# Ledger of designs, part 113: designed miniproteins, single chains, continued (3)

Each design is a single chain, and the fold is of that chain. pLDDT is the mean over its residues in the fold that is shown.

## One batch from the design tools (miniprotein)

Design m11935
Fold by ESMFold2-Fast:
Structure m11935 (fold): chain A 61 residues (1-61)
Amino acid sequence: SIEDAAQLLLAGYGVTGKPYTGEITAENVADLIEVDEATQTVSLPSELLGPVAQKAVELAK
């Protein structure tokens, strides 16, 4: 989820955006977020970078 991606960002994971041409919904967003534990990197649609950053700010308070 966006919250899980935000928590990984706060834990020090790198976050990278990829172009995505389909619709992003609450139901499919989890499948669009790719976590690479070996490199500590999260990959997700570029449109979600802002929402993830905003959620990280909310969780850090």
Scores: mean pLDDT 77

Design m11936
Fold by ESMFold2-Fast:
Structure m11936 (fold): chain A 82 residues (1-82)
Amino acid sequence: MTVPITLVTDDGGVIRALLHDDGSVEVWLSPELAARLSEAQRAALRAYLEATLPDGTTFLSLSPEEQRALVAEVTAFANSLL
């Protein structure tokens, strides 16, 4: 199962992540957010999300509170790169 999640940074930037069943994560950044990040920072963000976010099935098994906490944690990392 592929699960889409949306992250919003403090500056209004948007990150779209697809959580795949195999644990892989596809990441898209809004053009405004992408323009504020270097290529190295974009690579670091993708690597962090891939390492930190669970597969889609596991994510859906979390409580709404746990889902929000995880989204907040990865959003905080994205904000740390700005």
Scores: mean pLDDT 81

Design m11937
Fold by ESMFold2-Fast:
Structure m11937 (fold): chain A 89 residues (1-89)
Amino acid sequence: MLLELTREALEAVRRALEALAEAERLLAAGEDPRPAVEEALRAAEEVLRATEEAYRLEPSPELQAVLEDARRLAEEIRERVARLLAEAE
């Protein structure tokens, strides 16, 4: 379970970054970035959820650092989303 949660978090990170790149591509093409932005936000929430659950099961300094990194990444994704949406308006 713990290993599965860690794998889910890593996969969600990959999806979030890919969705952000797609949103930027859509904006550059003059297309609607909202679907890609929504996917990036959902993936960021998945990262936090899986990492928080992993830390609850195994509260270790290593997983605490991973959780702090996941929170930082989620905030960074939200900020990038806000900037992308501002550029689309």
Scores: mean pLDDT 80

Design m11938
Fold by ESMFold2-Fast:
Structure m11938 (fold): chain A 90 residues (1-90)
Amino acid sequence: SDQLIQLARQYMDQGDYRRAAQYGVLALRRDRSALPLVQEIGDQSLQAGDYGSATTTYRALSQYYRDQGDYDLADQYDQLADDNSQRNGN
């Protein structure tokens, strides 16, 4: 998971939010300590106008919180993903 976290950070630094989200989500599935990184990738993707990567990241956060039994946070991230998906068009 440490290597996946490092890859996600490197891609984020390069502005490649799609790959940052991909590796960040994989890291989170293996290691819960990746949670703050995945949240940061989602926020930076949104700020950069990469609504597709933000949507992917927020859906992964929703699934994470659902798996933890935090349905309120899961629903909030699902709503945020839906809102960003609408901004991306289709």
Scores: mean pLDDT 85

Design m11939
Fold by ESMFold2-Fast:
Structure m11939 (fold): chain A 66 residues (1-66)
Amino acid sequence: SAELKEKQLKLTKELMRLIGEKTEVEILKRQGKISQAEADQQLAALDAEIQQLIADGDAEVAKLEA
């Protein structure tokens, strides 16, 4: 449905934003501009946000398909 496609598009945009932020953290770590501990902490937080976003999106889609 159109509503399902709109929700998928919004989920994709947010997911791409978070992945972009992970890439920036990895670049800063490789350039030595942030510590390993700081990079690991930021990546863990971003991974948690990604997992939550996917879980919430999957639950919303499941409710819409039921």
Scores: mean pLDDT 83

Design m11940
Fold by ESMFold2-Fast:
Structure m11940 (fold): chain A 96 residues (1-96)
Amino acid sequence: MVDELIEKVDRLIELEYRRLGSTPEEVDAIDAEIDRLVSEIRKLLEEGLKIAKQNNDEETVKLYEKMLSLLDADPRNIVTLEEIKKILEEIKKRLA
């Protein structure tokens, strides 16, 4: 799950950078893929939060709550996405 989340966040960051150099016609297709990825990331984060709560892992719960808050505030901001990625990498490191 965490590896899948990191991959999806990396793809979302890639699409946001691609969007900056795209034509108006290309932007519509990119925006559709971004919206789909944001929805998928949100669902996976909500699932991760539920699992962390079931495991009584208070620290991981707070990390997932922070990521969901960041995504809800500005899901398409590259700086926000990089912060979410850093949190996901920290969760992965703690589980290793």
Scores: mean pLDDT 84

Design m11941
Fold by ESMFold2-Fast:
Structure m11941 (fold): chain A 74 residues (1-74)
Amino acid sequence: SEEERRQALFTKILLEALEKLDKGESIDKILEEVQKRLREAGFPESEIEKLVKQLRAMLEGYLEARKYVEKLKG
């Protein structure tokens, strides 16, 4: 149940981060807010570092996918 709650929180953070990225916020600004939120939620610094690295890779991958779709449209 605790692991399920943490997974649900990470999924919510990821979806909110993707929405912010679509609204034109920078990856660095999004990750700064995510780090703050995870610290306030009581996550260990080692886990925050790991999650932020994972989220950065996901957001960068999403941005590359967006550029590819834009290229296909002209």
Scores: mean pLDDT 82

Design m11942
Fold by ESMFold2-Fast:
Formats: C-alpha cells, sequence, structure tokens
Structure m11942 (fold): chain A 99 residues (1-99)
C-alpha cells in the first residue's frame, strides 16, 4: 500500500537524521559514502512524493510528508553548507508544496 511505502520512507529518513545528529554531537566528520546515502534516500523520497502528487495533488498525507522532508533537508543544508546537491533537493521539495 502507498501508506506502507510512505511509512518505510519516513523511517529511513528518521534513521539518517538520527545518525547525522549523533555524528555532529560526537564531532565526527561525515564520510562521502554517508553523504551519498543521505542524498540517495532523500532523492527516493522526493521521487515518491512526485508520483503520488501526480495522481492526487491534494493528498494530505503526501503533502505532510513533503513538509517534513523540506524541514529535514533545510536542517541537513545547514549542517552541510558547502553541499549544493542537498540545497537543490531542498529547493525541489519546496517547489512541490508551493501553490
Amino acid sequence: SSEREMTILMFRLLAEESELLLNEKLGRKLSQEEIDTIIEVFQEAIDFIKERLKEDPNDEDTLRFAKTLERQLSYFASLLPDNEEIKKLRDEVKSLVAS
């Protein structure tokens, strides 16, 4: 089900956010592999949102998920200010929720 798929993506994103926060608290620099994994998970989530909104542009659950994604990407962009790809993903998700 679409609800199950969205839930799985949300848990994946929460896991990445938790790991990034832990690494920040420990003063550990993220590896390129860890950054690439974060970007991949966010790209998958954005692609999922695009397909859902293409079928139903007023899907409240998908719009709430997109708002959560925008918040998370804004947070990651603040932690990785030199990473232009994360900023592009943030701007992409922001455009999806703009009316």
Scores: mean pLDDT 76

Design m11943
Fold by ESMFold2-Fast:
Structure m11943 (fold): chain A 89 residues (1-89)
Amino acid sequence: SDLEEQQKRQKIGQLHRETIELLEEAKKRNPELSELLDQAISKLTASDYEGAIEYLRKAKEKAEELGDEETAEILERAIELVREIQKLE
């Protein structure tokens, strides 16, 4: 139904905003990730979810290499939110 499609779009919009907020937090916690996270945000806003996940995985790997486990956990949460967006299509 049109109502179900509208609710789905609203949820996608909410998940986009939550994901961007997490990525902005990650950038503040670890500025060395900024370029990778800006690429992830760019892909997310273009609805390129596979591209967004690729850059988020690269950023998480870099956070882990830097010993920043807290930022790596934030990025794993962001990946899960992007996967949730993909499931809603």
Scores: mean pLDDT 88

Design m11944
Fold by ESMFold2-Fast:
Structure m11944 (fold): chain A 113 residues (1-113)
Amino acid sequence: EKPVLSEQEQIELMETLVRQMENILDILPSMSEEEREIAIESVISHARSVIRIGQELLDQNASQSSLQQAIELIDRMIRILRDMLPYASPEQAREIEKVIDRLRAVKDQLLKQ
C-alpha cells in the first residue's frame, strides 16, 4: 500500500528540500567543479520533487493555508535556482530554466485555487 502523506507532511517535505537547496547554494562557491556538478544535479532533483508535491496538493484540493505555504516555498526555490545559474554548466543551466518554468506553472495553478 502506498504511504499517503498528509498535507502537513507534504509541506514539511517541501520545506526540508528548500532548506537543503539553500544549504547547497551557500557552500557552492567553495566547491570544486566536479562537486558543483553533483550538487546542482541534486538541487534539480529536489525541484522536480517539489513540482510533484505541488501537483499532489492541487489534486487533493488542499487547504488554502497549505496552498499558500506551497506558493511561498516555490518562490524561495525559484530564487535559489536563479542564484545557482552562474555555477551551472550550459546543459545544467537549460535544465534549471526548464524546472523554473515548470515551478512557475505549478505556482500559477496553486494561485487559481
Scores: mean pLDDT 86

Design m11945
Fold by ESMFold2-Fast:
Structure m11945 (fold): chain A 90 residues (1-90)
Amino acid sequence: EELKKKIEEAKEKVREYLENTPSLSEETKELMFKGLDEAVKEEEKVKEVAEKLIKEGVPEEEAYELAVAYLAAEKMLEEMKELRKKLAEE
């Protein structure tokens, strides 16, 4: 429960940062939000990345935010990669 709470709080923080980024298109924000939703489902992966960052000296709250953002970006890049393949096969 504590782990899930930390991950959800980190997700909300990252989502807020993305919403308040005026240089991002609405479409890019939607892809990033989808990535966030997918990333937080992988609780163990978020924990592994966050713990690695904490070991490197990152504060716990910031480590969870960075871990969620990193995994969300990874999910977003995979989605974009698949979209590119579909466009090439059009």
Scores: mean pLDDT 78

Design m11946
Fold by ESMFold2-Fast:
Structure m11946 (fold): chain A 99 residues (1-99)
Amino acid sequence: MEEAEEKIEEAREYADKIAAGDVTAENVAKLADALAEAAELLAELLEKQGRLELAEIMREMAEKLREAARLAREEKDVEKALELIKEAFKPLAEKAKAL
């Protein structure tokens, strides 16, 4: 929990920089990496609690976020990286709406 919170705080810092107009490949990659680590930590916790469906959603989110980080870091494709970050959260948003 504490580790996941720490990664969410890191993600928030980079998200704030991006929102302020500092849209660099480095900031987008760091945002995506921090979000991916948080999702992986949450998936482990959810698996331990028997919430396997949510754990699977978090693992799929982490995979997409790591690909977004790779695109930003290696290919400098900031636009595609941001699109993948948005796509990564789509299944979670749909699940929340179905409540």
Scores: mean pLDDT 81

Design m11947
Fold by ESMFold2-Fast:
Structure m11947 (fold): chain A 88 residues (1-88)
Amino acid sequence: MITRARSAEERRAWAQAVADALAEKYGMPEEVRQAHVEAILLETEALEKGLKIESSPWDPKHIRKTLKVYDKEGKLVKEVSIEFEAVE
């Protein structure tokens, strides 16, 4: 429940490493990889600020993830959608 990385630099490195591993495994384009990094960073920031997050299930063969971030008053402040069909 506590954040894995404490500094912004550590968070970015962690998010990049996760996105890189997934991109290499599933052949993701760089645009999808960078979108994944941004989604991870947004999710981490929202959790630290106590904001509500809604996220879709992760399918490794059909990478589709929608992230919606709401402020403390229930207003939607950010929405990120990542969609990529993995090459076999």
Scores: mean pLDDT 67

Design m11948
Fold by ESMFold2-Fast:
Structure m11948 (fold): chain A 60 residues (1-60)
Amino acid sequence: SMEMVEKIAEAAETHGGGVKVTLKNGRVSIIYAENGNTGEVLGLMLEREGGEIEKVEGVS
């Protein structure tokens, strides 16, 4: 959904922290952003699993 894309974009702007992605099936992935590539990783995840993403949140 467009709202999910907006949430991913917002989370991708978090520098020096991580992003927690929760899927609709209850699985959780944490992407740490030490290399500043959070936006790239989230973009790839959206392409592969966009419809299965339930929640995106920043973690530090």
Scores: mean pLDDT 62

Design m11949
Fold by ESMFold2-Fast:
Structure m11949 (fold): chain A 65 residues (1-65)
Amino acid sequence: MEEERREKIERLARYLLEHVGQPLTPEQLAKAVGLESVEEAIEALRELFQSDTPLAKALREALGL
């Protein structure tokens, strides 16, 4: 379960990194990562920004965080 969730969070990070500055609907974002709802996408983003992975750091840097 945790490993599968981590993989989805990593996919979310990669998708966001590839689409920095592009308009995305919450529904498109959730579907691109295989999440069932916008609420799950928001929770995944929260966990992503608390992550210390290289991909999460690259995303934060790209977003100016």
Scores: mean pLDDT 70

Design m11950
Fold by ESMFold2-Fast:
Structure m11950 (fold): chain A 65 residues (1-65)
Amino acid sequence: SARAIALKAIQQQVNKLLETTPISDITLKDVADAAFEAADELRKQGLDEAAEVAREIARAILESA
């Protein structure tokens, strides 16, 4: 499903963030930025529906900040 693809892509971007940033220093904005990066990567792959789901998740995270 588009949602499953989006969540996997977001997980990959968050894992990259965790490689360079201690979890105590991660902000909700950093997580939202990771989700926007996931959306951009999915769009480059032509996975437009999954990209839109990732963008919706990113916006929801940002609104919670």
Scores: mean pLDDT 86

Design m11951
Fold by ESMFold2-Fast:
Structure m11951 (fold): chain A 81 residues (1-81)
Amino acid sequence: MFSVEELEEIRELMEKFYEALLNNDYETAEKYKKKIEESGDERASMYAAMLEAYIKAKDLKSAERVLESFKRYIEKKIKEA
């Protein structure tokens, strides 16, 4: 099971990943995505892939919905840890 500290780190990595994608900094985004994948949270990795796909497609409204869904997921996990 993930610790609260590990879950909080995944949350921060996702926020940094989102910011890098919005700035077209794909090299930095790839580094954060790899760290999310290395965390072993499969669902977080799926959220990262969806977020990247929507931002690259310039569908910012769908990207925001994905990010909000991820935040609800991770916050629930942190509270249940």
Scores: mean pLDDT 85

Design m11952
Fold by ESMFold2-Fast:
Structure m11952 (fold): chain A 91 residues (1-91)
Amino acid sequence: MARKKRVLVVDINEEVREKIAEFLESLGFEVTKASTVEGIDLSKFDLIVTSEGMYKKYKEKLEASGVPVIVVPEVVTEETLEKLEKELKKL
């Protein structure tokens, strides 16, 4: 079987994390959920999906990882998920 891409979903809001994670899993990704990037080996992931607030807080660490980062709004709508799917197709 082909290796599934590993995605880290980082958001302090558990409901938003679950919504994004369920969507990504439905697309065939292997998802890890976190409320912080502290103590996480970011190099293990093919992609990081994070909220605007988390991106601002951890910008230097996220950019230094060399892993692609997709920033989503704090309010995740169906339109947000459609935009995320389009970005994922570029990978």
Scores: mean pLDDT 80

Design m11953
Fold by ESMFold2-Fast:
Structure m11953 (fold): chain A 109 residues (1-109)
Amino acid sequence: MPEDVFEYVAGLIEQGKSISEIASEVTSRYPNLSAKDKALVAAFVVLVTGAPVKEVADAFGLSQSTVSRTKLLLEKALSGELSVKELAEKLELSVYRVEKLLELLKKLT
């Protein structure tokens, strides 16, 4: 997962880019994102914009169930139901990366 991807996505959202434009720009700038990485970016977009899971999942070429499950993990971490360590293990990211993601989500939501 690239270090700056969530900050880049936040910038696109602030610019008023559509969901399809966000997905296109992210895929163009980060062509080597895994399906798991894309699911995390898609879930981030859903939480920040409030866009329907189906619309965001379709734009990123993902299943709704994949995006919904990732969104639920982030929501549980934001509410304190899931620890940063548990979320890091489930997302296969470092604790530091997850802490930065949650800090950005708290700022934007």
Scores: mean pLDDT 85

Design m11954
Fold by ESMFold2-Fast:
Order: structure tokens, then C-alpha cells, then sequence
Structure m11954 (fold): chain A 86 residues (1-86)
């Protein structure tokens, strides 16, 4: 069994934050708006059959529609996934 230590959780959160920043920068550089990203995520959700992946996509879409930034939405989703592993 994979034992999650507080140190490992911190390292995972730091990695999620870095990936969220890199994703936001990549989307901004590509000229992809938040609205375009939401449409892409909705299309992905329509094709997704895995219940856990659907829950993650639905949460991400909801956070973006509430006005969260791409980075903020990805961080919240990352925290949700980590809490499910704890």
C-alpha cells in the first residue's frame, strides 16, 4: 500500500501548482480563452465514460464557470484528487 506522508503530499501539491502554472501559460500563449477551454472540457466530458474522470471534468468546468482562473481551478481539482487519496 502506498503510504502518503505529509512531506509527500506537500511535494505533490507543489507539483500540481507548477503544472497548473505551466498549463495556464501554455493556454495563454496559444490564445485559448477560458470560454474556449470550457467548451473543450464539455466535449471531453461528453466522450468520457469513467465516473471519476467525469467528476474531475465536471468540477473543473464548474470552477471555471464560477469565474476561477485556469490556475485556481486546476489547483482546486488537484486538492480534490489528493483528498480522495488521503
Amino acid sequence: MTQLTPELVKEMLERVEKEAEETEEALKKAGISKEELIEMLREQLAQESNPQARAVLELLIELLEEGKSIKEAMLEVGRYILEALL
Scores: mean pLDDT 77

Design m11955
Fold by ESMFold2-Fast:
Structure m11955 (fold): chain A 94 residues (1-94)
Amino acid sequence: SEDVKRLLELLKELGKLTEEIEKALKEQEEELDEAQLKLAIVELLEELKKVSKEDLELRLEYLDVVLEKAKELGNEKMVKKIEEKKKKVEELKK
């Protein structure tokens, strides 16, 4: 998927990509939870301080997917975490 490719590129940019991680992500691509994958991408974009308009819009789009999944699962702690991340992105957009 495009999300797995994006995750691999971001991990490489941060110097966190290992052969073991790359192999695991490629072999388990179809089994990966979409919300977990999107959250990982958002957190890597945050760590890399990616704040272009396109990066901020992608972060909000992905956080909305994670938020809906957290609400579906009744995970109130995750809902609050994602809402806080969304507020920070909105502050960066001004």
Scores: mean pLDDT 82

Design m11956
Fold by ESMFold2-Fast:
Structure m11956 (fold): chain A 93 residues (1-93)
Amino acid sequence: SSAREQALRHLEEAGRALDRGDTRGAVEHLEKAFEAALRVKDKKERAELLERVALLAEAVAEQAERQGDEESARRARELAERARRAAEELRRE
């Protein structure tokens, strides 16, 4: 599978995990989506995938906070920040 296909698959799995209230599973899939997105060669597509990781990670952090899952909330916030910074850096190129 291509890096793009891996990123999209993990984003889809993260969304499904979030829908089930599985914030830990959502974070694990988002971390894999982030790593796959960084390997996407097309800069515009890489930035779009990183933006999607950041947005979904923010949603996961909010749900984890509501559930009292402090670890998943922290991991998701850190991931959202990393993904936003990576996307912003690409837009400056």
Scores: mean pLDDT 90

Design m11957
Fold by ESMFold2-Fast:
Structure m11957 (fold): chain A 107 residues (1-107)
Amino acid sequence: SSDRRRGRIVYDEFMKQVQQVILDNAHSPDEVKEKEIEKISEEFVKKIESLSDAGRQAVIDRLRAMAAAEKNPKLKALVNEMVKAIEEKDTEAFKKYMKEVLRLYRF
């Protein structure tokens, strides 16, 4: 459906933005990195909240696929907590776990 496609686009654009921010801030101070983590986390949360249930399910499916492929047990656990937060519509928990995931990527 178009709603599921929108969810996939939101996820794919988010992952592209994360990778770009990591590259752009490789040599930035920690304070700048934390500010960028805050910004991209807030933008992604707003996009998820704008999605239909079918769109959110598409994001969940992508996150579950990422978690299944993830070899780092801490990162895998955090991505699974993000999935639960989306399912429970707990925006604050989702934002919290997403920030922790981004910090572990150490951009």
Scores: mean pLDDT 83

Design m11958
Fold by ESMFold2-Fast:
Structure m11958 (fold): chain A 84 residues (1-84)
Amino acid sequence: MVKLEPAATVTVKKDEEAKFTIEEERLSDEEVKVTVTVETSSGEKKTAESIGRDASYLTIKKANEAEEKATTEHKTVTLYKAVE
C-alpha cells in the first residue's frame, strides 16, 4: 500500500488563479511516474514527483486532482507524493 505525504506547498491568493498540471510517464510495465506542477498567476511554481505501481499511481493522481478543485480562496495548496 502506497502512503501519501506532502511534498510541496504553494500559497494561492484570493484573487489569484492556480494552474495544475498532472503528467504521467510510464517507466516500465509496473511503474508510472506522476509529476504534479502548480503555477500561480503571480509566477510561483512548485513541482512534486512520485513513482507508483499501477494502482498506486491512480491514488497519487486522485489525491492531487482533489487538491486542484479546491483553489478558490487564499490558501495553501499541498502537493502529494508516494512514500516507500
Scores: mean pLDDT 66

Design m11959
Fold by ESMFold2-Fast:
Structure m11959 (fold): chain A 66 residues (1-66)
Amino acid sequence: GLADRLSPAGVLALAREIVAADPDLSPRELLRALAERMGLSVAALQRRAKLTVATAGTLREIARAL
């Protein structure tokens, strides 16, 4: 469900798919893509998953390394 996708593991799994398709995307673009895939606004995603642009930058680098 949405709660599982909003877990750190769920967010990372989805980020890996997004980054694999577009490895050059910015942290803000990654946040928008994650929000679109989850059916949330960017603000709702940031609040519910406790993500910031900085955290999305870190997530992007982890996703690229996998």
Scores: mean pLDDT 83

Design m11960
Fold by ESMFold2-Fast:
Structure m11960 (fold): chain A 81 residues (1-81)
Amino acid sequence: SEIVRNEVKEILEKRGLSLSDKVTREEALDIMRETLKKLGLPDETIEKVLAIAKEIFDKRGDEVTGEQVIDILEEALKKLS
């Protein structure tokens, strides 16, 4: 989703980060939470998406790029449907 990508990019830019920069699991989850809040999702939905994202991190590892934050968030949103 272009909307998700654009919002994650804006949050990364505010943090002085690019799509190629690495972030920790905790930083990635925080960026995802901010993205979902800006998109107007209810808190209950945000927590469900973040729970799925945590499961994806358990399989991929503790550091991801900004591009991978978008990929994980989109995968988590897709699994919620």
Scores: mean pLDDT 85

Design m11961
Fold by ESMFold2-Fast:
Structure m11961 (fold): chain A 76 residues (1-76)
Amino acid sequence: GAGRALIAMLVEAARRVPVETAVAIILENTDLPEALARRIAEGRLTDEDVAYLSAHLSEETVARIVRELLREAGLE
């Protein structure tokens, strides 16, 4: 799994772009439910959401999403 630090980076990167843009990028790179992708994009994750994501998303997948979000925000 990606670990909690990478999930925190994902949430921070998602905050740099519009919610609908972040949701689209997350859904293009994962099989997560839209509701969970939206909670990531809105920065409204529960502790249970963070534990689930840190266990089930690969480090590579999270790093790719973070890179795409930062590029969309003009930060790469």
Scores: mean pLDDT 85

Design m11962
Fold by ESMFold2-Fast:
Structure m11962 (fold): chain A 92 residues (1-92)
Amino acid sequence: SAVDEEAVALLEEAARLAREAAELFAAAPDDLEAVRRGLELLRRADALAQEAAPLVQQASPEAQARARAILAEALATLRANAAAIERGLALL
């Protein structure tokens, strides 16, 4: 359905932005400009996830399962880079 497609697309974009943010924090943890860019990407990812939330609630069980898998992978990436993210955020 259109709801399923939109919900998954929003979460895939949110996950992509979160991964890009994690990569920026890991590659340039002492660069204040890179840290600010990473934080902006995380804020955009959060906004997309919030937009997707009501659509996921209305989505098919299959789309909800896919949404959960996308979120789990994104969260695993953020957790793997938690030390770099915390180090970068401490510069703000």
Scores: mean pLDDT 89

Design m11963
Fold by ESMFold2-Fast:
Structure m11963 (fold): chain A 73 residues (1-73)
Amino acid sequence: PRRLTREEALELAREHFDEIVEEAEKLGLSREEFLELLEQGIEEALASTELSEESREALAEMLRLVLELVKEE
């Protein structure tokens, strides 16, 4: 099977993000609460010195996507 590139994985994550948020709401989390938890988790991971540069870049792009979604509301 083909390995996904970082860019392809982020695009797929964006496409499925609304589904993930809906599932989180079924667990009693609001959209805003879920996005805030994701933002904090990603920021904490980015503060880690154990991450590879590629992983840090991917997490930074994911954080940007989360912030864009929060800002639209």
Scores: mean pLDDT 65

Design m11964
Fold by ESMFold2-Fast:
Structure m11964 (fold): chain A 82 residues (1-82)
Amino acid sequence: MKEILEKAREAIKEGNLIEALKLLAEAFKENGYDAFAEILKDLAENGIAFPKEVLLEILELVEKGDYEGAIKLAKDWVTSTT
């Protein structure tokens, strides 16, 4: 798990937001959030990425084990921008 989150952080830092989203989807899947992981993978495969700031906040919540908070943040962003 830590290795996936570290790779996601590096991807965000480098501006590889699609790669970061794919890595976050993998982290959600490993923790039993399969449906949400599929949503994130679908967005990434279609070239849709969250802003760096949103991805970093999601990553920080996941690192703390707050998967529900991370899902809420992601959904709030999607519904406000789409």
Scores: mean pLDDT 80

Design m11965
Fold by ESMFold2-Fast:
Structure m11965 (fold): chain A 90 residues (1-90)
Amino acid sequence: SAGEALKAQAQALVENAPKDPSLSPEVAEELARLAAEAVEALEAGDFEKALEYLRRAAELLLEAQGLSPEERERLLKELEEGIAKLREEI
């Protein structure tokens, strides 16, 4: 269930991004928003839209000055793994 794994990762990002003290409030809010939209797209069965939102979230994480290098690598790895698993299930 690649869709379930991807949804779980997106939900984790919604929950954890606002709680990360290394993220600026603005970056955390936008990350949570993109991840929430990805969850909604997955629930609607729109995998292409979900992947688009998650890719945008990953790009924002790369550009974020407030993220520690370790948190950045961890979140990006989780998103990339979810995207890869979804594509394998196609």
Scores: mean pLDDT 72

Design m11966
Fold by ESMFold2-Fast:
Formats: structure tokens, C-alpha cells, sequence
Structure m11966 (fold): chain A 66 residues (1-66)
């Protein structure tokens, strides 16, 4: 597989936060894709990042759009 179970769990945590924000109209699809790309880059730079740290990064990026 291209990703480990741990990496999939971290990406799923990010996806869940982004899906909720999209459903609420807080971000656009383009912004969601950009945030996910930043999450992937952050995980590539720090593969030991926890799901909680990933969620915190996503929430910070959503806040920074405003």
C-alpha cells in the first residue's frame, strides 16, 4: 500500500475536519484541497505527527483563511 494504517488514520482525521467545514460552508473545495496538500507536506516532513497535531494544523489553516 502507498500509505501505512497510521498515515491513513492521520489523513482520515484531517479529512473529517475538512468535510465538516465544507458541509457548513466555512471553506471552499479549492481551500479544502490546499489544506489537505499542506497536511500531506507536513506529514512528509514529520511522519511521527499525531492525529491530534494533524487536526490542530487543519483547524489553524481554516482559521487563517479569514
Amino acid sequence: AAFTDAQIARLQAAADVLAEALARGEISLVEAVRIMSRVVDALDANPDMTPEEVVALVRREIAAIR
Scores: mean pLDDT 79

Design m11967
Fold by ESMFold2-Fast:
Structure m11967 (fold): chain A 96 residues (1-96)
Amino acid sequence: SAADALVAGILASAEGVRRLVEEGAPLEEIRRQVEGLLTQTRFTLEYLVDELTPEQLERIIEALDEAIEIARSLGLEELARQLEEERERFREALEA
């Protein structure tokens, strides 16, 4: 489904952030990956959040929590803050 594809995309983007850090990628490349994750996250919340299962919402929240910690550890504080705002919206959807 479209929802399944977007969830897979978010999870892959978050995994990409972790992989770039593990490989010692330049901060600029890591920042771009985090920005891509934020864009996919916002799109999913706007159009498909009501199609997500509780299990999918929980997986996204877990992936975003990891990406937020990475972003903060690297001094990407504004991106971390923006991801936290989107993460809270998924949490609200899970509790609805």
Scores: mean pLDDT 87

Design m11968
Fold by ESMFold2-Fast:
Structure m11968 (fold): chain A 83 residues (1-83)
Amino acid sequence: AEELAKKGDVEGLIKLLSSKDPEVRKAAIKALMEMGKAEEAKEEILKLTSDKSPEVRKAAAGALISLGYLEEAEKAIKKVREE
C-alpha cells in the first residue's frame, strides 16, 4: 500500500529524469534527494552530469556530492564551470 505508492513515486521520478523539459529533470533530482532515494537513481543522475542544461548538471553534481560520489561530482562541476 504505502510502500508500493512510494516505489511508484520513485519510478515516476526516475522517468522524469528523462523529460524533455530541463526544469522537470532538475525537479526530479531534487525530489529524489528529498526522499532519500537519489542512490536508487545513481546511474541516471550520473548521466545527467553530462546534460545539455547547466542547471540540470549542477543539480546532478549536488546529488552526487550528497551521496559521497565526489570524483563524479568534480567532473560535473568542471563541465558546468566551462559554460
Scores: mean pLDDT 74

